# Ledger of designs, part 37: designed miniproteins, single chains, continued (2)

Each design is a single chain, and the fold is of that chain. pLDDT is the mean over its residues in the fold that is shown.

## One batch from the design tools (miniprotein)

Design m5259
Fold by ESMFold2-Fast:
Structure m5259 (fold): chain A 104 residues (1-104)
Amino acid sequence: MAKVVTAPEGGTVTLTFNHPRKSPVNWYIQHPGENPRLISKGGQGVGSYVGRVTSSGDENTATLTLSNLEKSDSGRYFVAGMQENPVTGKLVLSYGDPVELVVE
């Protein structure tokens, strides 16, 4: 069952996920009925998230902090580790339970 976190518009929120690997991770948001969108690659925000997001973690936890929250930041958040198969070249895996963010 996904965890639900509520935060105020214009505020800052920290989302924490159990993460079983110390590997490069990407962060995604998914709005209902839409495909997941990349918001952070490793420790860096992408697109409109540059300067608004920071990512950290260890082998047991992955942490995403979002600032200057907008209503559009509401959605389901995923952390995905990238693991390359030595034979096939690439594989993307999801790690931990998703977290739902509601911006009020």
Scores: mean pLDDT 70

Design m5260
Fold by ESMFold2-Fast:
Structure m5260 (fold): chain A 55 residues (1-55)
Amino acid sequence: MEERLENAVRALETMARAGHDEETLKRASNVLVAAGLLTPEQADEALKRALERVK
């Protein structure tokens, strides 16, 4: 797995644990795509994994 994807998962997990809702996490993942740090597919995967880790 690429380090960028894992770092994105950890960042989104941290935001979720801090009380940010799923819509805020989706916006954050879209910002990473717009910045060229992730592909759309990687952003979707990062969000999915982060949500799985906080359950």
Scores: mean pLDDT 80

Design m5261
Fold by ESMFold2-Fast:
Structure m5261 (fold): chain A 87 residues (1-87)
Amino acid sequence: MLEEQQERFAEGVARLIYEETGLRLSPEQARKVGAVARSALEQDMSEEEIKQALVTLGFSEEQARIIAKAIVRNREKIRELLRESGI
């Protein structure tokens, strides 16, 4: 149940990142990015904080920068995805 909701949210965020940046995430990367995006909304994280969280999870500095910028630019869309996922 919760895992399915988290997977739906992660897939939505991964699609959004692909649409904004052309970066295609693996399912494992999508789950990590989904978790960071959720924390970014819950804790009102800055772009730099989001970037550092992604680097800690094994993303390169370059990938983390691109993903963090996409998350910040699309906060409202990500909030909508979170609500739609029932999390």
Scores: mean pLDDT 84

Design m5262
Fold by ESMFold2-Fast:
Structure m5262 (fold): chain A 99 residues (1-99)
Amino acid sequence: TVKYIAITLSAIGAIEDLRAATSATTTTLANRYASQAVKDVRLVLEDVDLLPKTIAKKLLTEIDTSLKEATENPKLSSELKAELLSIRSEVKETLDSLS
């Protein structure tokens, strides 16, 4: 379905933006990429139940790892770091529900 493709692209975009946030050397870039990643992860979480469990688990596991890495960048604002930690909790809860 079109939604399956959209969710997968949002997941890939989130992972790429989180990796960019992790490697960003400026506050502006770190916060821009982290902010975009939060939006993309929220889109994934909204419709993740539409994906096969195997695919959902794989994508969410990669998102969880990437969220952890991004939170380690000291260039992140306290607000965005809190948002990343909050959304990581939601990702972990969703992963647990798929087990």
Scores: mean pLDDT 85

Design m5263
Fold by ESMFold2-Fast:
Structure m5263 (fold): chain A 86 residues (1-86)
Amino acid sequence: SEIEELKEEIRELLLELHRLTQQLLQSSGAEAERLEAEARALAERLGEALRRLAYLVTGKELPADEALRYLKPLLKPYIEELQKEL
């Protein structure tokens, strides 16, 4: 289903953002600028996926930050996966 596909996309985007953040902490100059640009692009894709998932679940259009708050309990397992890598 589209809901399951979006949940998997959100999981993958969260994992990739975490990995990029770890790389950014060890980077400088042009490499850091490139990684920051990649992180911003992934964050925008994450925002759109969250908004779309919230729409499918609630039937309402929510801005990305409100969508994240609403979906946070559903995303808890993915957040816990990220925490296990820390």
Scores: mean pLDDT 78

Design m5264
Fold by ESMFold2-Fast:
Structure m5264 (fold): chain A 91 residues (1-91)
Amino acid sequence: SVELTPEEVERLKRLSEGLREIAEQDIPDTEKIVRVLELFGEETEPAKDSLEKEEMIEYIEKLAKAYKELLKVPEEKVEEVIKESVELIEK
C-alpha cells in the first residue's frame, strides 16, 4: 500500500483550491480547461517524452479523483473540467 506524503497532500490542497476557484468562475469552459491544465502543469511538471507523459497522465488522474472528495463545489462542473483537461494532455 502507498500512502500520500505530506508534500503530496499539500499539492492536493493547492490543486483543490485552484480547481474550486476555476469552477466558481463565470468564464467559458475552454478558458476553464486552460486554467486547469496550467494548474496541473505547475503541480505535476509536464513530461517531455511518451513514457513520462503516460506516467504524468496517470498521476493527474489520481490527483483528480482525490480532489473530487476534497472539493466543496458542484461535482459535475469539476468532473467535466478535469476529464477534458486530461483528454487535452493525451491529445
Scores: mean pLDDT 56

Design m5265
Fold by ESMFold2-Fast:
Structure m5265 (fold): chain A 65 residues (1-65)
Amino acid sequence: SLAETLEAVRAALAARFPDHPEVVEASVAVAEALYRRGFLTEEQIGPFALALAETEVWALEQAAK
């Protein structure tokens, strides 16, 4: 189900970015919104949310310099 996919993606991102829970939640929420609008397939939710979270964490690290 979509709920199971979203929970699995959230858990995987939380494990990868334990210091950035807000980024994890925002990335999952954006991916879900795009899926519901027909811009992503369910299989694309995980890869998209990961790419978004990686980009946001990178940007935060650049801003800290």
Scores: mean pLDDT 88

Design m5266
Fold by ESMFold2-Fast:
Structure m5266 (fold): chain A 98 residues (1-98)
Amino acid sequence: GEEFEAALDEVLERAGLRLTPEERLKVETVMLKLGLTKGFRATVTPEGRVTLSAVKGTPEEAQAAAKRAEELTGEELSDEEIERYREAAERVVAALDA
């Protein structure tokens, strides 16, 4: 939802990334395919601030999530595209763990 998108924007800013909506989805798919995360957990603090953290999972859970993301976008990422977005994906995970 909109609250999730706003929280994701803050994570991308901390990671030093400026991404289009299409590039965001590709980076998220790469994170899942590489097993860096199985998804995101949104937590609401008592002050009403939304924070995002990476949810670690098994390689099988990560692959299932990546396949779901590809199905929703209608795009299958090539190995070349995965490598292109690898650095951005690793930076996002580091920002989520910060």
Scores: mean pLDDT 67

Design m5267
Fold by ESMFold2-Fast:
Structure m5267 (fold): chain A 62 residues (1-62)
Amino acid sequence: SMMEKMKEKQKEIVELYRKALEDKSSAKQNLIEIYKIQLEMAKETNDKRTSAIYDAMLKKLG
């Protein structure tokens, strides 16, 4: 179900935050991956406003 898929993505985000906190040298890469997951979640729920925000953040980070 979509809810199970969203739960798995949330677990992945939590793990990426943990890694960023442990290794500051990887923080930017972990943030990029988190924003990509957030963007995918927003697209799957047809949340155009949130999609635009995360797309802009990803472009700003490179």
Scores: mean pLDDT 80

Design m5268
Fold by ESMFold2-Fast:
Structure m5268 (fold): chain A 90 residues (1-90)
Amino acid sequence: SSLEEKFQKFALEAQKRLLEIYSKYHLLSPEQQKEVEKLRDEANKIASDLDEKIVNEEPISEEELNEKLKKVEELLKEMEKIVEEAEKER
């Protein structure tokens, strides 16, 4: 379905962004690493719930999908900001 394709495309881009974040993980303090892990766990919970509904062909609206993907996008941006701040501190 088009919703499944949209989710899978988003998941691939999100995985690429997480790989970039983890490539710079060594620059993060232990406290910053814990914060990134917390944000990642929240994003994974949303993504897992969406994947479960899509795989099981449970009804999901495009509006609900878009709202949940937007929340995951915001969490990814927060993780990326933490990495950018760590890079500035050197």
Scores: mean pLDDT 84

Design m5269
Fold by ESMFold2-Fast:
Structure m5269 (fold): chain A 58 residues (1-58)
Amino acid sequence: PELSDEEKEVVEKVVQLLIEGKEKDAYRMLVKFINEKGVSSQRANEMMARILDELDKV
């Protein structure tokens, strides 16, 4: 619920890439964002949980 607008945008883009079957692009985008922005482990886990929740609804 408390993801930043930037984190939400990344989650949306990663979900879209995964739906399109672009797993390598999705993984690269998520990992690059986490590493370059210094995302905490707790926040990274929340982002991953949101990605999985969105995929489970498809």
Scores: mean pLDDT 82

Design m5270
Fold by ESMFold2-Fast:
Structure m5270 (fold): chain A 58 residues (1-58)
Amino acid sequence: SAKEAVIKAATDIVNSYSEDDKRRYTIRMLVTDVQVVVPPLINETDFIKETVEKTLNA
């Protein structure tokens, strides 16, 4: 129960991230090196949620 509550809270926080914050991350990565081509992460929020969930499950 406690673990479920923590996962829910973390997920809610991640879901509150603004689109502007996600865009800033993508822009920062693209500026890092002109020779490095990194396609934008389509489901960045989902990836973060999964990572948090996996960490709490470990």
Scores: mean pLDDT 53

Design m5271
Fold by ESMFold2-Fast:
Structure m5271 (fold): chain A 88 residues (1-88)
Amino acid sequence: SEREEELAEALALGAKASAEAKKKAEEAIEKYLERARAVAAAQGPLSEEQLRELALQGAGYDLEDTDPEAANYIAGKLAELQLEREAR
């Protein structure tokens, strides 16, 4: 499907990110994971998968304008999570 092709392309592109971009992405993911946990504490419980997805979305959006390679890595991780979900 078109969606599966797009997700596979995002995953492949993200995998090509430099070690520096991956490190920057992981730091952003950690920051947004803390924010996701704060939201869950205020609005009701979220699963670990939902927290991870929110963190990836937030980090990717934040880095899109400043570090596109790190944003691509995050998009790849989000695509991997979505592909795993669709396979179940």
Scores: mean pLDDT 82

Design m5272
Fold by ESMFold2-Fast:
Order: C-alpha cells, then structure tokens, then sequence
Structure m5272 (fold): chain A 100 residues (1-100)
C-alpha cells in the first residue's frame, strides 16, 4: 500500500498550479488554526504528529475538491486517530475552502 506522503504527491500531480496554490493556502490555514487550538488548550503534540497532520490535511482538502468521498473519510479517520479534537478544525477549513 502506498504511503500517505506518496498518495499526497500523486494527488498534487493531478492539480493545476492554481489549484495547488489554493490547496497550500488551505493547508497553511488548517495548521495555523491547529497551532492556535493547541496553545489555547495546552495540548502536547509531537512534531512528527504535526507533520503527519499536515500531510493528511492536504489529502483531505484535495479529496474534497475532487469529490472523492472514500479518500476523504479515510484521511479524516487517520486525523481522528492522531488527535480527535482536531477533526472539527479540519472540517471547518474544508467547508470554507469549498465555498469558493
């Protein structure tokens, strides 16, 4: 089975430069909200988990853009395994991204 990083790279290769920019902006927004939530709630999370969350956020955003519900749900479940409290933050960013 392909790694989550390899899946993200393959997904990114299917996007236009404009779509890649929008995805990057949405991922950056997700990480900013996650960092704010972590600081506010005194949550301890490792850099390894944050890096994995960044990769998974990219997969979630791209799968939502492509309407790939199976990949979207799978990526959200992986985020839930890392930090269930962060799932609502990721969903909020996806909702804002899809309003465009």
Amino acid sequence: MKSIEEILEELLSTLSDEEKKKVKEAVDKTLKKVEEYIKKNNIKISQEKLDKLKTLSGVVIISALKKDEELYEKALKEIEKLAPELVPIVKEVVEEFLKE
Scores: mean pLDDT 80

Design m5273
Fold by ESMFold2-Fast:
Structure m5273 (fold): chain A 78 residues (1-78)
Amino acid sequence: DELSRLEALLAETKALEEKYGDKNLGVRIDRAIALAMYYKATGDKSGIEEARKALEEARKVDPGVATLLELYLRQALS
């Protein structure tokens, strides 16, 4: 189901972040999106601060990608 797929996505993005997260902004952005999707589906807020930090980092590197991520996070948090 959708929840099982979101849980798998969280596990996969966490593993990628642990391996590459400090060297790859894209991995961190993918993780932030997964956390926002999980929050929207379940109400679990534990990853929201991590998602916000990824947005701030993305804005310094690529304002376009940051704008898309911000719109997604705003919709998920609403």
Scores: mean pLDDT 73

Design m5274
Fold by ESMFold2-Fast:
Structure m5274 (fold): chain A 78 residues (1-78)
Amino acid sequence: SNKELAEKLVKIYKEKNLDPESFIEHIKNIHNDYKNGTPLIYIISGSVYLSGSIIGKITKMSDEELNEVIELFKKLYS
């Protein structure tokens, strides 16, 4: 679910001591790069803290679903 994905992203954010704006931008870039035709293998190879399973979920989301996950992430990490 979108909530479960947001919770997994919060765990990664806290474990890696990431900047929240930079992490949100990284998530958006994964989604946009795939939407714009970047091969999945290059997106997975470029990510140092997200698993291929999480990247696979982000890449197949609609814009609306991604926005819901990002808003849930913002509520959960505060």
Scores: mean pLDDT 81

Design m5275
Fold by ESMFold2-Fast:
Parts: C-alpha cells; sequence; structure tokens
Structure m5275 (fold): chain A 98 residues (1-98)
C-alpha cells in the first residue's frame, strides 16, 4: 500500500479511539455536575487543542480547579483502563499496515 493510505488509516483509527474516549469522559463529567458549556469546551480541546481560544481555556481551567482533582484523575484512569483493549487492537491494526 502507498504511504499516504497507511497514514490515512492510522489517523482514522486514532480518531475513532479519541472519539470514544471523549464520549466517555463527557458522560462522567456530566454525572459530576460539570456545566454543559465546560464539557463542550473540553471535548473541543481534546479533539483539537488549536480550536480553543485563550478565554475558553481559562474558563475550562477555572471550572476544573473547582472539581475534586483526585476524582477527575480516577475517572481518567478508569476510562483509559476501559479503552485499553480497543487501544491495543487499534495499535495492532496500525502495525499490520506497516
Amino acid sequence: KKKEEIERKKKEKMEELTKKMVEKLSEKLKELGVPEEIIEIYKKGLLDPSKISEEEDKKLQEALSKLNQEEIEKIIEEILEELKPEAEKALKEIEELE
């Protein structure tokens, strides 16, 4: 296969995994009572950090600083552990493309 096709497939698999991570994180943040606006900024930043304005970033940091840091870290760890089999599968499929 051509190098461009391999790179495109790698990008597609990483985007799928990132979307799943963002979806699970959004659900957990909503359960914690985080405002919808902050969740949307966070999703936007996780998918593309360059799309977040300086003002949005400050607002996100301020909102997150009011949350229990340990609870946020546990949620992230739980999501990463849950997605680990899918991440391993995606990495294996990417390696098979090379």
Scores: mean pLDDT 74

Design m5276
Fold by ESMFold2-Fast:
Structure m5276 (fold): chain A 80 residues (1-80)
Amino acid sequence: MIEVDYEPESPEEFLKFLDEAFEKLREMIKQGADPEAIREAAESIIKLAEKYRDKLTPEQQAYVDEKIAEIKKLVEELEK
């Protein structure tokens, strides 16, 4: 599914991965995938983002924080 053992070569590569992972998560939700699987995928993306956050510029950190917030909102909507 989403590669969780991924090591980005650069901050830009990581941001691209984050965007792709976010779109994949949205697609899973749209297709009616299992809420547990979606939650696990979201948690994996968030953990990876937190791991690499300190290697990012303040502008990139703000972008990542925004994406994490969007992911959390998508997961919260599934629990309703």
Scores: mean pLDDT 75

Design m5277
Fold by ESMFold2-Fast:
Structure m5277 (fold): chain A 91 residues (1-91)
Amino acid sequence: SMEELRKEIEEGIVEIGLGVARSVPNSPYAQQLVDAAERSKDPEIRLLRIRGAFAIDARDIDRVTELERELERRGDLDSAAILRQARRALE
């Protein structure tokens, strides 16, 4: 439901905020995605950006790659580029 999606986005933003505070010295790209998510009103794009930041914080290269392609397919080329840069920084 839309209520469940909204709650998931809100919870994700809080969780990513805490994760980014810990990971900023190693991955400033996660912070860029959190900032980008806050600026968007599209719930699907917001959720993908939050998931991307989470994947960067978790250092999950496969998940970062998957979300890069999904955001690129959705036309969010700027967020896809952030994920690509983060993937290169991780390995």
Scores: mean pLDDT 75

Design m5278
Fold by ESMFold2-Fast:
Structure m5278 (fold): chain A 95 residues (1-95)
Amino acid sequence: SKADVIKAIEELIKKLENGEKELTININGEDITFIIKSEKEREKVIYILKIILTLLQEEKISVEEAIEALKILSKYLKEGNLEKGEEELSKLLSK
């Protein structure tokens, strides 16, 4: 549900702000893992998650788009290419 996804993002932000470097959330039976390799990357990820959270709460994006955004972020963090992840997220979230 939207409420479950909102809660998952809020807990993810809280854990990242507390300095955790590897986090896994489960959405609809799928595990999404976030790996933080630097403090600059942590700050960017927290900022992006807060944007996704706000857009989802304001109903400017769907639950499915929010989940897609989380998967994109997870993928590019794992690959060490957050810049490309930011480009893909910008296209998804600026619709």
Scores: mean pLDDT 86

Design m5279
Fold by ESMFold2-Fast:
Parts: C-alpha cells; sequence; structure tokens
Structure m5279 (fold): chain A 67 residues (1-67)
C-alpha cells in the first residue's frame, strides 16, 4: 500500500521511537499494543525500545499482507 511505503520511508530517516511505533500502528491499522506484542514475539524488542525491530516488523507484516 502507498501508506505503508510512506511509513517505511519515514522509519528509514528517523530513530525508532514511541512516536514512530504509534504512527506506524495507525497506518497499518493495528493497535499499538498489538504492534508491541508482535515485536516481542519476534524476539526483537529490547528494553521497551526496538533497535532495528520496527523496520524488521514492518517488512514481515508487509510480506504477510501481500501474501
Amino acid sequence: SKKLEIAREILRRIHPTSRAIQELAKRLGISVDELYRLAYELGVLIDGRPSSTVVELVRKLLEELEK
């Protein structure tokens, strides 16, 4: 989706933050809690802040949605 492409571009240019996660959740149509849960299930969320986790999570979600 075009909205997801914009979200990916934004994430490439900014540090992973709570704001970035919240905005991404809104654009994906997923609750913030669900997005955090997915990050934990992927084992990539560390100390409440994902490192490169959000980018990896977006990539996997896009692949699943395009399936």
Scores: mean pLDDT 54

Design m5280
Fold by ESMFold2-Fast:
Structure m5280 (fold): chain A 65 residues (1-65)
Amino acid sequence: SATMRVPPVLDAEQQERMLAAMRTWLDGDAEAQTAATQELVALLQEAGYTGKGSEGIPGLANKTV
């Protein structure tokens, strides 16, 4: 079956991009959070993530963490 049990290991560049996007998401305004969410989704797809959750907030449950 085509399922991922553990997250893939990211390259150093991908890790830096993920951390930067997460920092923007936590530290920014609503516009920055939207941009960071899109960047995180794109990065995860590059790393082999294939999925389609909620179209509103893919990969994130809520903005409040």
Scores: mean pLDDT 62

Design m5281
Fold by ESMFold2-Fast:
Structure m5281 (fold): chain A 88 residues (1-88)
Amino acid sequence: DLEEHIERLRELVERETSPEIARIAKAVLDAVLDLARRHKPSPEQLEKIKKLLEEFTEEMLRMDREGASREEVRKLAIRFMSKVQDIL
């Protein structure tokens, strides 16, 4: 279930990242869930999206640890959203 997967990732970023990074990550997670609800993705598309969400979350954790700029985090979010849209 994509919704359950996203909720687990939301809890992880809330716990493990700064408030600013968590805010950006949660916004992306919410946007992906909204896109998936509209597009009724296939099981294959859902598996690809889940993998991308895990990769995105890992990168957000890395950026938080390394003190990445707001611009760098925004660019990651944009690239990630483009990849999700390409799958759908």
Scores: mean pLDDT 85

Design m5282
Fold by ESMFold2-Fast:
Structure m5282 (fold): chain A 61 residues (1-61)
Amino acid sequence: AGKTRATVEVTVDNGQLYTETKEFDASSPDELLAKIKEFAKEVEEKYKGKIRNITIILEKL
């Protein structure tokens, strides 16, 4: 229980690094995974297939 911070770090083809952060309040692992999946889709759409690398970091708050 408690909030989890997800930080998505995206490296694009030109080597630039972008960071997107979102906090989730999830009552189960399945709920947390679903929220992370949706956030990852948002980031993938934002960078429109130019993603060279993607890293997701999860921290308990």
Scores: mean pLDDT 79

Design m5283
Fold by ESMFold2-Fast:
Order: C-alpha cells, then sequence, then structure tokens
Structure m5283 (fold): chain A 55 residues (1-55)
C-alpha cells in the first residue's frame, strides 16, 4: 500500500527531474501498481504537491 510520504516523494522527485504534472501523476500510478492501492492520505499528499507545483 502506497503511503502519503511515498506518494509525495514520488511527485517531488518527478518534478525535480524536470517532469510535468503528468509525469508526476504517472510516477504515483506506477507505485500504486507495484505496492497495491494508495491510502486516502497518499492521494491527498500527491494532490497537494501537484497543486503546489502547478499553481
Amino acid sequence: MLSAEEAAQAVRDALAAGGSGDEAEGAVVRLMSTRGSASPEAEKAARAVLEEAGG
């Protein structure tokens, strides 16, 4: 199960590598496929980082 910290970190890593919001979203989806489902906290954390980066 994907944790909030793992989801947030995946988004930040993708953005830091020069990725777009789509790249960051893709990173979270891949982690969900590997680790199972995301928790509500993981979804919220990923969304917060994406909103911070995208405006």
Scores: mean pLDDT 74

Design m5284
Fold by ESMFold2-Fast:
Structure m5284 (fold): chain A 64 residues (1-64)
Amino acid sequence: AAEAEREARRQRVIDRLQTEYGLSPEQAQAIADALEQAADIHGVDLDTLERVVGNGLEARREGR
């Protein structure tokens, strides 16, 4: 049950990374995988980590 919710959240992150940040499906998948591992290790919400990575990608694009 709890695992189904985590999988749904992971899918949502993948979709959002593609739509809002212009990432390819492969890049979105890799980032979602890394975020899930980081969330488990650091006890941080996956949504919070996605926001941090998304902000970093936007800053990199604008800060070039």
Scores: mean pLDDT 70

Design m5285
Fold by ESMFold2-Fast:
Structure m5285 (fold): chain A 88 residues (1-88)
Amino acid sequence: SRQQGSSIVSNFRSQLDNIINQSQQSINNGQDPSSVVNQTVMQVNQLMTSVVQQINTISDPSVRSQVINQVTTLVQDMNSRIDQMVND
């Protein structure tokens, strides 16, 4: 359903924001940026596995495609934010 798709996207966005915020705090606290980025990528990959499984439960192909597109956009935005963390 559209509501199911929206919930999947909203939950994914919230989890990504939490991962990025925690990673930024770790860098601000003096942890090695390369190590923090490696941990962040690992956490995001685990989250991607979970969201793909959730997307596969969507029976409506149009809703599934919309969710895939929104998740892809969020991942692209996340990669840009990670790049900013190591360059700032």
Scores: mean pLDDT 83

Design m5286
Fold by ESMFold2-Fast:
Structure m5286 (fold): chain A 66 residues (1-66)
Amino acid sequence: SGVDALADVISRRLGISRSTARRIARMIHDNRTLTPRELADRLGISQSTASRILRNLSRMGYVRIR
């Protein structure tokens, strides 16, 4: 599925577990406009870490950051 393919890319590019990458991939498929706050809350991480993740995903074209 598209979610599994995206999870593979996220896991490899960001060096995170496949299970965490799959959660991120599902959130992107459900809503491409994710905020750092939403990602931080869902994953239990800091907003700074969430911002870094979203910036990397935006550079790869998977999400839009304003």
Scores: mean pLDDT 78

Design m5287
Fold by ESMFold2-Fast:
Structure m5287 (fold): chain A 110 residues (1-110)
Amino acid sequence: MKKLTPEEVRERIEKLFDELVKIYNDKSLTPEEKLERVKKLAIEAFKIYEEYTGFKLPIDPEKASLEELRRLAQLLALEFINSPDGVARLIGELFLSIDELLRKVEKELA
């Protein structure tokens, strides 16, 4: 297992935040297309988490349901949002943003 440096994690997370904002603000995307793109971002965010922490998630994000992905993102956000490590806090903020967008897209699909 290759462990990411704090600088590599920051760069990758900043790119994911930029992509998340673009998805959220793109009025040409259907709710279904937004859901697909946000799920792909969530999977990449979970891979960054595993590579940075060295911990394996209890579920396979690529096979996980939308509900499982939201619950996992929420739990990881709560764990890291108050971390003394700035990179861990940034990971927590990314997972909060992913959970919020997934909830908004689900409401548009319902």
Scores: mean pLDDT 77

Design m5288
Fold by ESMFold2-Fast:
Structure m5288 (fold): chain A 91 residues (1-91)
Amino acid sequence: GPSPLEELAAALENLIRTLRDMKARGVPEEEIRAVALRFLGLLLARMEADPAIPEEVKAAVRRLLAEIPGLSVEELLARLEELLAQVRELL
């Protein structure tokens, strides 16, 4: 089956797609941030239990989670794309 990093990359791709769709449909930014917070929080909980995920990746997700309430949706999407690129470099 897919590696934990491949599953993480797929989850991040799915989140980015979901948030872009919500933005395109005119969903309020606060609701979009709330969805991202919930999704990344659940993703982080799964990652914390997995020793195959590098600590640097876990730390990056924890930092992003703390910063989300202060980010615009465009800034949030850019940060998620950067995180996805970092994960893909490890594949």
Scores: mean pLDDT 89

Design m5289
Fold by ESMFold2-Fast:
Structure m5289 (fold): chain A 98 residues (1-98)
Amino acid sequence: APMSDREVELARRRLEAEIAALREERAVHAGEADAAEREAMEAATAELVAALRAQGLDDLAELVEEYARLAAGLSREGLQAAAERVRPTLEALAAEAE
């Protein structure tokens, strides 16, 4: 079933908050994630982005892409922590995009 406008707005706000947190963390704790962990995140992000775009949720897809770009600039520990924080939001988006 397509996401409701309320669910889209909630997901957007959660992603924007996580993106803001990543920008702040990246300015203080910049590093490079392990290549395998970055590639796994990029693959999962690409699949989710494609699913969101297929449902016409282009704004959410762009926020997911922005999150992935910012997260790629973190250390391995920073990337793991960020992934754990965003996981519930991304899993909810993936479930609704089916």
Scores: mean pLDDT 71

Design m5290
Fold by ESMFold2-Fast:
Structure m5290 (fold): chain A 82 residues (1-82)
Amino acid sequence: LFEEVKKKVEELIKQATPDEQAFLRRALKAAEHAYELYKSRGEEDKAFDAVIKILEGAAKYLSPELQKKIQELIDEFKKKRE
């Protein structure tokens, strides 16, 4: 799941301004770290929730177009979680 998140966020980074690129790369790295931490504890639900929370927080500081695209990704991942 996180590999798909990472790939889609990296595609959005290609469309972003240099400041947004730096910000999204930091957010993605934080999300990856949180995911690995919770996954190592066997807490898959918390790992997923941590990634979503980090991406939602990052979206607040992006352009309206990128905010919409990040929110669409978040909605896709929430829908895939049972």
Scores: mean pLDDT 78

Design m5291
Fold by ESMFold2-Fast:
Structure m5291 (fold): chain A 99 residues (1-99)
Amino acid sequence: SSDDFLQKLKAQLQAVVDKVKATGDEKLTEATEDMAQLLEKVAKKMIEQGLSNLQVLERVGTVGLMQVSLIKEKLGEEAADKVNALLSDAFSKLYEWVL
């Protein structure tokens, strides 16, 4: 269901935030929390519009990549690479569940 999908998405985004928080980088943690909140809001809106779980995941993934680019501009390449690796792992797990 879309509710089950949203709960799995939220859990994976929270895991990304928790792993960043564990590094002790407060600025990166704040940026990652903001990204997670945005991705959840985007997913909710697309679900409301009747998009499939796969379509939602593909679009949320694109927004996530754009957010990582913004993190790179603000906090540098190393910070962005850390978030990108975690986000890529999270999305791989979500794709395995949706497919």
Scores: mean pLDDT 90

Design m5292
Fold by ESMFold2-Fast:
Structure m5292 (fold): chain A 65 residues (1-65)
Amino acid sequence: SDELKKAAEELAESLRKMKSVKKVEIEGNKITVWVEELTLTDEVAINILKAAASFYGVELEVYKV
């Protein structure tokens, strides 16, 4: 749905603004994010976004580089 696509794009945009985030990819309802030198601030923010993603039916996977 357009709502799901918009939610995924908005979540990805929020992730891309974090300094610990090196790459973000969207594939359907799945967001994959790669992080390096993860700060406590970004870790908390990512956990909040994981909760939001789950609410919208979006899967958020985090990988460390």
Scores: mean pLDDT 83

Design m5293
Fold by ESMFold2-Fast:
Structure m5293 (fold): chain A 80 residues (1-80)
Amino acid sequence: ALAEAVAAIEALDIPPEAKELIKLVLEAWAEIAEGVPLEEVEARYGPELLELAAKVPAEELAAAGEAAMPAVKAFAEALA
């Protein structure tokens, strides 16, 4: 599930920082789904997510998110 989603994100023609941000969000989501406490996940991933988000223009991030949506949906369905 996670490995397939990461491979799909890597195949997208989007900025490297957007790829890193989306992959990091999916990794954090996977840990929460595995039962890791939310506060531990937020402490580990939160600062890096904020730094990456600040480096990607909002318009590029929105477009990258839209392009990644099929992979994100497939990942979410695999976790349900």
Scores: mean pLDDT 78

